# Ledger of designs, part 8: designed miniproteins, single chains, continued (5)

Each design is a single chain, and the fold is of that chain. pLDDT is the mean over its residues in the fold that is shown.

## One batch from the design tools (miniprotein)

Design m16261
Fold by ESMFold2-Fast:
Structure m16261 (fold): chain A 69 residues (1-69)
Amino acid sequence: SEEDGALAEAVTKVAEYRRIEAEGQALGPEGQKKIDAARAEFDSMPPELRARAEALLDRLVAQGKEAKA
């Protein structure tokens, strides 16, 4: 559905933002520029959709860690 597609896209954006934030902190000014751009994309999402995407991603990450730990 369109709702499921929007959630999947939001999960991808949240995951990308978290990756860029984690990696970018080590890269100085170039890293900060990438974090700022990723944050703008993250902040552009509806708050309700973002919260759902974060919760789903956290659940998937936890399941992945349990399966590999």
Scores: mean pLDDT 77

Design m16262
Fold by ESMFold2-Fast:
Structure m16262 (fold): chain A 63 residues (1-63)
Amino acid sequence: SEEKEKLIEEVIELAKKLLDYFNVDPETREAFLERLREKLKGMDIDTLKKVKAILQEQLELFE
């Protein structure tokens, strides 16, 4: 669904910001994001919303 695809991309963008905040090297960053994307595809919408909320809270904590 479009909602699920949008949530996956939103989670990926939040994960990118966290990895960039911690200065993760480009190769590890890309490999992690590819694995994360595959995992997110297997999640339902409610789980994706929870993952997004957790990542948003982590980013706000570290500012």
Scores: mean pLDDT 85

Design m16263
Fold by ESMFold2-Fast:
Structure m16263 (fold): chain A 85 residues (1-85)
Amino acid sequence: SEAEALAEAMKATGRAKAADPETTEETARVAEGSRRQGEEEAARLRADPSQREQYEMVELMKRAYDEVYEYARAALEAARAAAEA
C-alpha cells in the first residue's frame, strides 16, 4: 500500500542517515522524538473508533521510526567502540 511504501522509504532514508557519522546522533535524537510523539498520537487515536485509518497510519509510521532509532543507536555504539579500539 501507499502507507507501507512510505514507511519503507522512511526506514531506508533513516538507515542511510544513521550510517553517516555526520548525521548519526541527530538521526537517533529525531527518531526517538518522532517515536515518542507517535506513541502519544496512536494512544489518542486508538480511543476514537472513527479515527481507525489515522491510527493505523500513525502506528505504521511509529514502527518505522522505532526501527530507525534502533539502527542509529546500534551505529552510535559501534562508532564509540571503534573510537575506543
Scores: mean pLDDT 81

Design m16264
Fold by ESMFold2-Fast:
Structure m16264 (fold): chain A 65 residues (1-65)
Amino acid sequence: NAQALAESQRLLDRADELTKKANEYMKKAQEDPENADEFNKKASDYYRQALEERARAQALLTASA
C-alpha cells in the first residue's frame, strides 16, 4: 500500500502540473484573442490528461485495498 500511495501521489502531482498548464493556456487565450482557438484547444487537451491521471491515481488506491 505504501508503493500504491507513492505512485498515486506522483499521478496527482502530474495532474496538478497538467492543470497548471491548462490554466496558463486559458490565460494566454484571453490575452491573445487572435490565437485563442489554438490556446483553448491546448488547454482542453491538458485538462483531459489531468482527469486521466487523477482517475488512474484513484484506481491505484482502490485496487490496493
Scores: mean pLDDT 83

Design m16265
Fold by ESMFold2-Fast:
Structure m16265 (fold): chain A 57 residues (1-57)
Amino acid sequence: SPELQERIDRLLAEAEKILTPEQVERLKAWVDEQVAAGNAEAAIRLLEGWIETLKKQ
């Protein structure tokens, strides 16, 4: 859905501020795989929690 894609794009933009370009590329590949598998919502929740944890570095 457009809303899910917007959430993914926003989270990836946040990840780009914290991670290296290579790490972001791997993350994008993982997210695309989860979306294709029908796990987009679960992937978004995991990504949100992971980014929140990284911000506490």
Scores: mean pLDDT 81

Design m16266
Fold by ESMFold2-Fast:
Structure m16266 (fold): chain A 65 residues (1-65)
Amino acid sequence: EEFEKIREGILEVPGVDEETAEKIASLILKEGFTFETIRKMVEELGLTLEQAFAVAEAAYKKLKE
């Protein structure tokens, strides 16, 4: 499933735990790769901006592979 592919990609990013990866995967599936998704990762889930970008790139690559 797309959720599991995205979650797996996110978990490859250092410093992101499994619960956070699950929440991010749900956000990406619901909202896509938008400013709101990046904002929520940083402000609500506590990621750095660099982690949020790395997560978005990892998830995008998994969906396009």
Scores: mean pLDDT 78

Design m16267
Fold by ESMFold2-Fast:
Structure m16267 (fold): chain A 58 residues (1-58)
Amino acid sequence: AEPSAAQVARHQRLNRLTNAIINGDEETVAELRAQGVSDAELAAAEKAAAAQKELAAK
């Protein structure tokens, strides 16, 4: 089954949030939180960002 438009938007938002965390873009993180990012979504993005940093560190 194809993902709904809401699922696609959520996935895109999570990717943008993860990239903002990796880049230290606190303004984008704050804007996304103001748009309704939950604490669970933020925690998932932080975990993904940490995993990417660990892989980049060898």
Scores: mean pLDDT 77

Design m16268
Fold by ESMFold2-Fast:
Structure m16268 (fold): chain A 55 residues (1-55)
Amino acid sequence: MMVVVPGEKEFIEQAREILEELREAKKTYNLSDEEVQKRLGERILELQREFEEKR
């Protein structure tokens, strides 16, 4: 079993991509600030889970 431990830099980079995607989605789909904040929170939680489950 081989496990690649993701570095802090990789996590930050992925989080930055998520934020950029949500900024574009807000502009394209006219999302509210509340919707953007909710989606950001959900995607960051999923990203954290993925990094924890990489075993």
Scores: mean pLDDT 72

Design m16269
Fold by ESMFold2-Fast:
Structure m16269 (fold): chain A 84 residues (1-84)
Amino acid sequence: MEEKIKELKEKAEKAEKQLEIAKGAKEAFVAMNDAIRKLALEKSEEAAKEAEETRKLAEKEGEEAIKELEEEYKKLKEEAKKLE
């Protein structure tokens, strides 16, 4: 039983690191899309509108991915607590 608790804690630590990476990646992706939107605005209003739509989609997808990672991390923490 102790080995299973150790394995769950190790998985939780891994999930925490993955969550931090995902959060950083989301921030970088949002910043990149903001730069693309600014560039598109200089070329046409149509391109700017499409870039804004893409940015919103990217932000939503990033938030959903982060939520899934947070739920997984929470489950691993709860499982470790139940085994103690």
Scores: mean pLDDT 74

Design m16270
Fold by ESMFold2-Fast:
Structure m16270 (fold): chain A 85 residues (1-85)
Amino acid sequence: PVTVVTVRAEGPEAEALATALVVPGKPAKLAVLRRRRGGGWEPVAEETLPAMSVEEVEKRAEEAARAAAAPDATVSVEREVVDVP
């Protein structure tokens, strides 16, 4: 199984989206996009995370999204589990 973690942080001046694909026992790549008011989405951060739990990846994604948007941003988290052969 593969877990897709998506964290959205919405602040007054910017919105951020942090996404990671988590495969058990494998490193995950965390990508962060930001959109400022009146602008489009732009990549602002990318990080390779060592093999860790979905919960730990989710925490790192939230931290990254808040850093891109605002420390006190409204955060929503979504997990999607995909069964792959």
Scores: mean pLDDT 80

Design m16271
Fold by ESMFold2-Fast:
Structure m16271 (fold): chain A 64 residues (1-64)
Amino acid sequence: SSSEGIMEILRLLGEAKKAVEEGDLETARRLREEAMRKAEQNPAARALAEEEVKWIDEQIERAE
């Protein structure tokens, strides 16, 4: 698969992490959802993104 696709997914997750740090949980959820939607079409990308997604989901859950 294209490395560019994986890099885009990781960039979206990085932006989601920044949104979490800034307290913008709605933006974090949206970016996380976009990244996972893209990753669903590429199982290898999904595996690589899983750690970042778990951290983001944990921070969102703790803030609720």
Scores: mean pLDDT 78

Design m16272
Fold by ESMFold2-Fast:
Structure m16272 (fold): chain A 90 residues (1-90)
Amino acid sequence: AEFKAACDDYLAGKTTVSDFARKIRQAPELKGFFVEPVYLDAFDAGQITEAEISKLVVDACNRYIAANNLDYKGDQNSLDEVVTYLKEHA
């Protein structure tokens, strides 16, 4: 329930990519598969770009998909498409 709610909020534009990554890291379904806090802290400090943090989040989502043998056939480089898939399958 919490993970799906976090995905819905991100897709509705209610959260930033950094806030979304922090929220999903706390979801019990996805614990250990999302962006490490050090990268989120670096983004908040202005040390990495929005493009870099988005790439880290999409890569973390794709690692979760692969580790759980999920049959995702969409664009692995689209954060919105990957998040849309995960909210229904994780």
Scores: mean pLDDT 76

Design m16273
Fold by ESMFold2-Fast:
Structure m16273 (fold): chain A 64 residues (1-64)
Amino acid sequence: AYSVRKRRKELEEKAKKYAEENPERAALLREIADKLNQIGDDIDAAIEEARKTGKPLEEALAKL
């Protein structure tokens, strides 16, 4: 499975590359990256909750 963090980083790198060539495309890529970052943060919070409470990760993720 792909990591949401990896995809977010890839979009941020593309946005940086296109910032000089096409600022409008760069802005769109950053908006998408921001939305993926939000999803990634939610997943990270679930993982940390599972670690702190001793619950299975699957149970923590089911709350999302």
Scores: mean pLDDT 68

Design m16274
Fold by ESMFold2-Fast:
Structure m16274 (fold): chain A 60 residues (1-60)
Amino acid sequence: SHLEAAIEAIRAGDYEAAERHVVRAYLAGEISPEQANQVGRAIKAGDYEGAIAILREAAA
């Protein structure tokens, strides 16, 4: 899924790829606009654990 791809990209240190996967997840209806925005903010703040937690919540 786009959410799992975003998590793997964060773990690999590829934050640009992670943000692209989050956009794809949003367009596919896998994540809410609020969650997508929160993930983007967490990545830009360097809070990668927080970003992964939100992505896992969206996938549940």
Scores: mean pLDDT 88

Design m16275
Fold by ESMFold2-Fast:
Structure m16275 (fold): chain A 71 residues (1-71)
Amino acid sequence: AMAEARAKNEALLDEVAKEAGVDRAALTEEELKELLVELASSLSDLPLEEIEENAEKVLEALRRALEEGAV
């Protein structure tokens, strides 16, 4: 489910921020996207374009979750 995928992505981002020694809440969207692309590039043989598009979708899903909670 999309909600479950978002929760897993949030857990992954938390671990990434912890390993990088940065505060997840202090990261800008651009910095977060760069970290996701770097990790995906290291772990996958996929083309950079596909990795970057997946990172964008992850960020979009997180953004939507936050926006739906706000009125």
Scores: mean pLDDT 58

Design m16276
Fold by ESMFold2-Fast:
Structure m16276 (fold): chain A 50 residues (1-50)
Amino acid sequence: LTSLPGVSQELVDAGFHTVEELANFDVNRPERLPLSLRGTGDRILEIAKS
């Protein structure tokens, strides 16, 4: 998550502690993300799979 360090901290706060958890993120479950990250699920998946 080095490309977006601010997003990294928000993801950890939301319960995404590992890359595997991010890679398995379902973009149709936005309720697990903080409000600031909702609607960016596609970008989060791209970061996890990069």
Scores: mean pLDDT 56

Design m16277
Fold by ESMFold2-Fast:
Order: structure tokens, then C-alpha cells, then sequence
Structure m16277 (fold): chain A 83 residues (1-83)
């Protein structure tokens, strides 16, 4: 019943994480990604989980462009569930 709202919240969180990376708030971006991982696992969105894990690893490595790219892929995976 609340599945669409949860998926939309994950998409919004992904957008906020990308904004945080662009603003240099890398700690905030990591916290958001960690929360999104828990929510994506709860929703059973395996594809989003995979991209979020890659985004987190990229942030830890200082590869911010790759992190943003993986966050966008996670958003796409969440939108596919919403279609």
C-alpha cells in the first residue's frame, strides 16, 4: 500500500545525495546513501542496492563522478519499479 511512496522517497534521497556530493558535503552524501541502501533492501530492489553499494565504494575512494553516475543508475532502477 505504501510501496510507491517508499520508492519516491528513495528517488528523492538519491537526488539529495547527488546534490550533497556537488556541494562538497561528502559525509552527508554517505549518510544518505547508507539510508537508501537499507530502504532499497527492504523494498527488494536488488538492482538499486547494487548501484548504491557501488556509489558508496566510489565515494570512499574519492571517485565522486563515478559515485554520482551510480546514484543516477539507482534512481533509474527505482523509477522502473514505479512505472
Amino acid sequence: KKEEANIRALKAASEQAIEAIKNGDFDTAKEIIDGMLEAAKYLGNEEAVKYLEEARKSLDAGDYDTAIENLKKAEEAMIEKLK
Scores: mean pLDDT 78

Design m16278
Fold by ESMFold2-Fast:
Structure m16278 (fold): chain A 108 residues (1-108)
Amino acid sequence: AEEARELLKKGIDAFNQGKYDEAIRLFEEAAEKAKDTDPVLAAEAYLQLGNAYRAKGDVEKAIESYKKAAELSPKGPVAAQAYRNLADIYEELGKTEEAEKWKKKADA
């Protein structure tokens, strides 16, 4: 948990500097280290991974990462944020019905 949390912090620092490829690597490492012991921390890492992919314009990878974040911690604040981010992406793609589905999950 501590090592994964440190990797998550380093990834956020890299993201804030616009170093998206470094951020992606660090978030993937954080998620891998946390996945079996701290699902909430792993979910947070996948949420940030989705944000990094979205910043790079890789919408498909962003969607996959947000879905993984929600699956790992489905009723927590991380899942709610992942659902909102999914709704935003589908709205931007003109898929309003799909966007509404994700928004309802965020508000539940």
Scores: mean pLDDT 87

Design m16279
Fold by ESMFold2-Fast:
Structure m16279 (fold): chain A 87 residues (1-87)
Amino acid sequence: RAAELGREAARAVAAGGAGAAGAGGALGALGGGVGAELGAAKGDAAAAGAAAEGAARAARAAAERGGGEGARRGAELGAEAARAGRA
């Protein structure tokens, strides 16, 4: 579920980031910020599930459109959703 959606988002960014030498650093920084946002939603399991599903949908749309910004956004949200689902 949330973990699977997070992995899909991460794969989308990996494919896009392979062409950009500095992508890893930027993703790390963004992950921290999104983690804080998802931390608030984690207190509510229903909210966490909704956030994960939204992230997966956004990641799919971004991957299809080939948008670096969308792929980056989807990966950070998806990865954080997976972490929130884990703990």
Scores: mean pLDDT 52

Design m16280
Fold by ESMFold2-Fast:
Structure m16280 (fold): chain A 65 residues (1-65)
Amino acid sequence: SMEELKKEMLRVIGEILRVIGEEFDLELKLKRGEISKEEYEKKLKELEERKKELLKELDELEKKL
C-alpha cells in the first residue's frame, strides 16, 4: 500500500539523517584532535558506503511510486 511504502521511505530517510549526523560528529572530533586523520578517513569511508546503500534503497522505493 501507499501508506506502507511511505513508512518505509521515512524509515530509510531517518537512517540517512542518522549517518549524516555521525559524519558531522566525526568531523568535529577530527577538528578537536580527538581522533587521528587515519581513523577519521576509515570511519568516514564506512559511513559513506552505508549512506550510498541507503540512497540506493530509497531510490528503489521511489521507483515503486
Scores: mean pLDDT 87

Design m16281
Fold by ESMFold2-Fast:
Structure m16281 (fold): chain A 77 residues (1-77)
Amino acid sequence: LEEVLKKLDELVEAIKNKDGEKAALSFVEIADLLNLNHDQSKELEELLSKLVEAVEKGDKKEEEELVKQIKELLEKL
């Protein structure tokens, strides 16, 4: 979980800095680190996908809301 949270911070920073390569790498690493039950993994993957889409749309408020939801989910797992 600590490694996942670290990669999430890297993902968020890369997204905010418009660094698509680092964002994609961090996303893949988070997915690879998830060895959770199916429901927990799916929920996190859906939130990460929505975050990427929000960044592509340039919706900063939605981006920050999704980041908060993802961090809360990871801290509760």
Scores: mean pLDDT 73

Design m16282
Fold by ESMFold2-Fast:
Structure m16282 (fold): chain A 65 residues (1-65)
Amino acid sequence: MVAKESGGLIEIVGLAIEAGAVSVELRDKTIIVYVEEIDEHKRRLFEEMEEIAKEMGYELEVVEL
Protein backbone atom coordinates (compact mmCIF):
# COMPACT_ATOMS: atom_id res chain seq x y z
CA MET A 1 0.00 0.00 0.00
CA VAL A 2 1.36 3.44 -0.99
CA ALA A 3 1.42 6.13 1.72
CA LYS A 4 2.87 8.84 -0.58
CA GLU A 5 4.16 8.83 -4.18
CA SER A 6 7.80 9.30 -3.07
CA GLY A 7 7.34 6.66 -0.35
CA GLY A 8 6.00 4.22 -2.94
CA LEU A 9 9.12 4.64 -5.09
CA ILE A 10 11.33 3.91 -2.06
CA GLU A 11 9.26 0.78 -1.28
CA ILE A 12 9.62 -0.44 -4.88
CA VAL A 13 13.41 0.03 -4.75
CA GLY A 14 13.52 -1.86 -1.42
CA LEU A 15 11.51 -4.76 -2.86
CA ALA A 16 13.73 -4.78 -5.98
CA ILE A 17 16.84 -5.08 -3.77
CA GLU A 18 15.14 -7.94 -1.83
CA ALA A 19 14.44 -9.64 -5.20
CA GLY A 20 18.15 -9.39 -6.09
CA ALA A 21 17.71 -6.79 -8.82
CA VAL A 22 20.86 -5.95 -10.80
CA SER A 23 19.53 -2.49 -11.75
CA VAL A 24 16.42 -0.31 -11.51
CA GLU A 25 15.63 2.40 -14.07
CA LEU A 26 12.97 5.11 -14.14
CA ARG A 27 11.87 5.94 -17.69
CA ASP A 28 9.09 8.51 -17.94
CA LYS A 29 6.23 6.71 -16.07
CA THR A 30 7.76 3.22 -16.26
CA ILE A 31 9.88 1.53 -13.58
CA ILE A 32 12.17 -1.10 -15.13
CA VAL A 33 13.67 -3.79 -12.87
CA TYR A 34 16.51 -5.98 -14.17
CA VAL A 35 17.11 -9.41 -12.58
CA GLU A 36 19.35 -12.37 -13.50
CA GLU A 37 16.74 -15.06 -12.73
CA ILE A 38 13.02 -15.16 -11.91
CA ASP A 39 11.65 -17.72 -9.44
CA GLU A 40 8.29 -17.99 -7.60
CA HIS A 41 9.51 -15.91 -4.63
CA LYS A 42 10.80 -13.08 -6.87
CA ARG A 43 7.62 -13.21 -8.97
CA ARG A 44 5.56 -12.55 -5.82
CA LEU A 45 7.79 -9.56 -4.98
CA PHE A 46 7.34 -8.23 -8.54
CA GLU A 47 3.55 -8.50 -8.19
CA GLU A 48 3.74 -6.41 -5.00
CA MET A 49 5.95 -3.84 -6.78
CA GLU A 50 3.50 -3.70 -9.72
CA GLU A 51 0.59 -2.97 -7.35
CA ILE A 52 2.53 -0.12 -5.68
CA ALA A 53 3.58 1.30 -9.07
CA LYS A 54 -0.01 1.18 -10.38
CA GLU A 55 -1.25 3.04 -7.27
CA MET A 56 1.27 5.81 -8.08
CA GLY A 57 0.28 5.96 -11.78
CA TYR A 58 3.43 4.16 -12.94
CA GLU A 59 3.96 0.95 -14.89
CA LEU A 60 6.32 -1.81 -13.80
CA GLU A 61 8.42 -3.81 -16.28
CA VAL A 62 10.59 -6.76 -15.19
CA VAL A 63 13.48 -7.78 -17.46
CA GLU A 64 15.29 -11.11 -17.00
CA LEU A 65 18.94 -10.93 -18.10
Scores: mean pLDDT 77

Design m16283
Fold by ESMFold2-Fast:
Order: sequence, then structure tokens, then C-alpha cells
Structure m16283 (fold): chain A 55 residues (1-55)
Amino acid sequence: MNESEIATVIDEAVAQGLDFDGILAKLEKTLGKEAVDTIERAKAAGQEAARRLAE
């Protein structure tokens, strides 16, 4: 899946005033579960990196 398409959908949802859950729902509706999985993996990787820095 193309990251540019995910970014476009997020920008539109933010412009519409949607919260985080609304943004994820719009991503799933527009681009499917793969887009949501991509965002969740990026978030998990960020949390892991932060944990390693805190050791």
C-alpha cells in the first residue's frame, strides 16, 4: 500500500475535525485494513524505540 495515499486520507480526516478513532475508521473504509495495520506497526516501532532509549 502507498504511504502517500494513507497521508492524504489522514489529512482529509484531520481537516474534517475527526479524532484518532475517526481517522482510523476512514482509513479502513477508504484503503482497507492494510492501511490501519501500517499505522499500528509504525506506532509500535516508535514505542519500542522509546523504551530502548529509556534503559
Scores: mean pLDDT 72

Design m16284
Fold by ESMFold2-Fast:
Order: structure tokens, then C-alpha cells, then sequence
Structure m16284 (fold): chain A 86 residues (1-86)
């Protein structure tokens, strides 16, 4: 029983990771398109959404290794935002 519950939790976390990866990939693609079009306002909006989504992933994931991946994505987005706002 305990082993089966641990396996179910692992599967749920894998599903959450894939969900957040897809959402972040979409936001990065929208950001890249906004940058290519010179739309600074839209680029900043997508970076803010990306930061929010990465923070949500960090809050909902249990594993520190999995959280670290989304913390890195958040850090990159924060650096990009500061450079664009400059």
C-alpha cells in the first residue's frame, strides 16, 4: 500500500513537471516572437507570466531537484526582464 502511494505521487509529480514545461515553453515562444517584432511591452508581459508560472511550479513540486529546474528558468526570465526594462 505505501509503495503504491509513493509510485502514484511520483507519477503525479511527473505529470505536473510536463504540464509546467509545456506552459513555460509556450511563454518562451511568445516572448521570442514579441522580441522579434520589437514589441517591448508584450515581451515584458510574457516574462512576468513566465516568472509567475515558474514560481507556481516551485510551490507545487515536492522534489528540490525538480524545483531547481524551474528556479533556473525564473532566474533567466528575471535577468531578461531587467535588460529589456533598461
Amino acid sequence: MLFEKEMELSEKESELIEKYKKELQKLFAEFDEAVAKGDKEKALEYLEKLIEKAEEAVEKLESELDKAMFRIARGVALIAKRNIEK
Scores: mean pLDDT 79

Design m16285
Fold by ESMFold2-Fast:
Structure m16285 (fold): chain A 118 residues (1-118)
Amino acid sequence: MNPLMQGLVYYHEGKYEKAIEYFEKALKEDPNNAVAWNLLAQAYYKLGKYEEAIEYAEKALKLDPNNAVAWNLLGQAYYKLGKYEEAIEYYQKALELDPDNAVAKANLEKAKEKLAKS
């Protein structure tokens, strides 16, 4: 099994630190693998490491700017950091690319509610 597939196995088992190790091995073999950068970002997000998740999602988007999943992940990470205006921008970008993304729609509404004064 290649490192990317091995990392996905660990990711689905909830073993995010092991998943990261194998996604990093995949990136050592192919540093232009946008999928591997996005999966690395997702694993860091699952560990609550939101700044690292942003860094690696941005790397994925430099290689593939049409990745709606990576844009949504940027929004989620910025939301977790309390940066709701940035989160809204990135969720809107995800929805521009994938209008039927129910997760991004729900996340966008939640971020907008955070900016509204109660």
Scores: mean pLDDT 89

Design m16287
Fold by ESMFold2-Fast:
Structure m16287 (fold): chain A 109 residues (1-109)
Amino acid sequence: SLAASTSAAVPEMPSEAEKELMEYILRIVTSVSNLYNELRAAGKPLAEISAAVKAKLQAEMKKAYDEAVKKKLHPEVIAFFGKLASLSADEAAKLLEETFDVDMASLLA
């Protein structure tokens, strides 16, 4: 029996393109996590941290898309970052969690 998976999956692409995609995803996650930790250490209110982290996530997704287009990365990499850049921060975080098994939702709470 075949069960339909509702989980997001990494798009089919060459291993070199997938590695480059993963490097960008790790950069985005690391950048957002670092901002969260810095604002938390500075004693910022949770609402201010959440707003700043969401804005940072959107900015990093748009940067990744722009860089992918300029560097002429694999079409599937460009399409994936184009999709992320078109989503809200909450929807993009969910897609990243479902696709790459990274914890983003806790940073946006």
Scores: mean pLDDT 78

Design m16288
Fold by ESMFold2-Fast:
Structure m16288 (fold): chain A 85 residues (1-85)
Amino acid sequence: EEKKKKIEELKKKIKELVKEIKELLKKMKEIEETAPKEVVRKEVPKLVAEILRKIGEIIDLELELIKLGVKREEVLELVKEIMKE
């Protein structure tokens, strides 16, 4: 059961990171569509850097899930389902 709890905790962290990435992508799109070019030039690279950092965190968590015996296909399906929300 301890292993099961760790898997659920890691899955929850991945879900939170994917939701944060979705929010950042939405914010980036709003800035690109509504902000002056000077603001886009300054803010979009910062958002991209934050998205890339969160992707790196997801990869680390995915590797931990795989080490705990979760199949890569299950991990990919988890991320895909969260992205549809």
Scores: mean pLDDT 80

Design m16289
Fold by ESMFold2-Fast:
Structure m16289 (fold): chain A 68 residues (1-68)
Amino acid sequence: SAADDLRALAAELAKDPRIKATLLGDDTLVIETTLPVEEQIGLVLRIIGDYPDLEVSVEGNTITVRAK
């Protein structure tokens, strides 16, 4: 389910101290990052590839991942 995917993604991202992932309810994950822009782009592409049923939005250094 999308909620299980968001929890799995949050747990994966918690391993990197440069990434702050906050789960809002069961449908939204807010990712705040201090990564360089090139690494942030790589992270976004990885999320899209690994979780094709999730919607990804980027605004500055904040990545928002939602259930479709």
Scores: mean pLDDT 84

Design m16290
Fold by ESMFold2-Fast:
Structure m16290 (fold): chain A 69 residues (1-69)
Amino acid sequence: SYEEFFALLQEKLAPLFGPSLGGTAVGPDLRHLRDLPREEVLAFLRNGQGAFPPLSDEDAELLAEGITA
């Protein structure tokens, strides 16, 4: 659910991107992931990229489900 997605962002990603993901924080722009196929989003989340750490399969699935692709 979006509630689980928001909780995951708060716990796992907010320290990397800042409290609101306002598009000016250092790190990958998660809004760009919304335009990608789900498989590419999952691969990105599982493998990590740059300052973004790799997520567990469970966390990657929850976050990908919350991102409109």
Scores: mean pLDDT 57

Design m16291
Fold by ESMFold2-Fast:
Structure m16291 (fold): chain A 71 residues (1-71)
Amino acid sequence: SEDEILEQARRLRERGMEAFRAGDYATAARYYDEAIRLLEPLLDGPKAEEARQLLVAIRGLKERAERRLAA
């Protein structure tokens, strides 16, 4: 279900945040990218608003991880 996909994306976000706190920005970016891929198909469905809010947050987290890799 879309609710199960949203929950999986939230778990991936948490794993990404743990990797980021550990200084593993490459692993953090990979978790965020996986969450983004799960959420994008939901944007045209009944959970579009929740998926959009989560996508905005996770895209921001991915940008921070990528900025650290570029530094």
Scores: mean pLDDT 89

Design m16292
Fold by ESMFold2-Fast:
Structure m16292 (fold): chain A 70 residues (1-70)
Amino acid sequence: SLSKEELEREVTIALGDMYRALGKILASKGKLEEAIESYRKALELYKEAGAPEEVLKEVEEEIKKLEKEL
């Protein structure tokens, strides 16, 4: 069984995944500013949860790519 702290971390990661998915959907609809905001929220949640550096870099690159389209 997960500890209370591990469960909280898992929930925070899942919330980050939801914001990342929302960002992808918004970007596909051309809502670039809203997509960037959703990716930034995902990044904050991932940092809080201690997600792997690879995941953080992927989200940062997604933000950077969309910022170039603005």
Scores: mean pLDDT 87

Design m16293
Fold by ESMFold2-Fast:
Structure m16293 (fold): chain A 54 residues (1-54)
Amino acid sequence: SSELQKLIDEMLEAYLKGDVDGLGGILDEIQRRTSPEETRRIVDEFLKRYKEAK
């Protein structure tokens, strides 16, 4: 869980900086290391945090 939170934080930071390549790399790592269901959950958490950061 703490490792997943760190990945979500890294994705949010890359997105806010406009680092599209960095964001893509993190998403690729998540997809390689986890199930589609867990990937979906991570993306949903990222989107929630993004909405709150606006």
Scores: mean pLDDT 74

Design m16294
Fold by ESMFold2-Fast:
Structure m16294 (fold): chain A 56 residues (1-56)
Amino acid sequence: DLRDRLLSDSPLARGVAAVEIARLGPEAAAEVLADPSLSAAAKAGLRAALAEVEGQ
């Protein structure tokens, strides 16, 4: 599950998962961002990935 990778201590694993979730679209990302188990850093990474994917 991509959400498990967002909870990883590895910045690389979190970055890859964030980009993949962002590619699924803003609805999927919003669902993940509503998860209370996500750290502030993981949420910030997902928001940054969303902005980059939407800019493509």
Scores: mean pLDDT 73

Design m16295
Fold by ESMFold2-Fast:
Structure m16295 (fold): chain A 58 residues (1-58)
Amino acid sequence: MEPYVEGMTEEQRRLIDELLAAGKTREEIVAELVKRFGISEEQARKAVDEYLKARELL
């Protein structure tokens, strides 16, 4: 397993989008990413942060 990914996977992006649409908080989304993908909380937090930045620049 590679320790680094070039970016967020489509599965991770979809999960973040669905949880945001459901009104989940950033902390809840981070927890779900950890559970679903087995990544660290730091990695999950980074993924959520990058996704939210991208959304603001629509």
Scores: mean pLDDT 71

Design m16296
Fold by ESMFold2-Fast:
Structure m16296 (fold): chain A 80 residues (1-80)
Amino acid sequence: MVPEGSETVKKAYELLVEAMRKALEGKPQEALDLIREAAKLFSGGEASVDGAANAIYSVAEKLGRPEEGKKAAELVKQAG
């Protein structure tokens, strides 16, 4: 399971939520910046870019917009 209470994980989650909101509002440039910032927080770990992409998709699914999450995840994978 994702670690609880980790400052890095919490910050990454907040960035991913904001990135999904920006993408859903039609602000892809702002979403890309936030997605890249979140992806950097997973550097040095096993999860890397693919892990960040999965996290974005999971957040979007909870927001009821999995199609937008899939699109945002593809943008993160392009960064790797």
Scores: mean pLDDT 65

Design m16297
Fold by ESMFold2-Fast:
Structure m16297 (fold): chain A 60 residues (1-60)
Amino acid sequence: DEDLKKGEKLFKEGKYLEAAGYYARAIEKDPNNAEAWLNLAKVLEALGLTKGAAALRAKA
């Protein structure tokens, strides 16, 4: 998935909000994409939103 790969690249660059946008697009295209949900949870953890991250991990 192009959006998933773009998000991963941005996450590695520390651009967490931009990475979250691309992971959200990947989820919109395929809501069963567990990898996209887990990567979005990692963004929330990096931003200190641990409760939100736990909810997203449950979706994966």
Scores: mean pLDDT 80

Design m16298
Fold by ESMFold2-Fast:
Structure m16298 (fold): chain A 69 residues (1-69)
Amino acid sequence: SAQEFVDELRKKFGKDYFTKEQIAEVLSERYGISKETARALVDAAFPGKERYSEEQLLRLGEFAEEVLS
């Protein structure tokens, strides 16, 4: 679920904000996709973002599940 994705990010990195690379790493591991594909997904969901809130990360998780599941 999108909540599990956010929980994985928090457990792995322990921060209130995450880089695109950190988000791409967790997406890559979770969905079995390349890090390049994961980075493209983050950019498609949030163009020009450098920091993501929990609400934005939940939306990204929902988007990834819709596209990849």
Scores: mean pLDDT 76

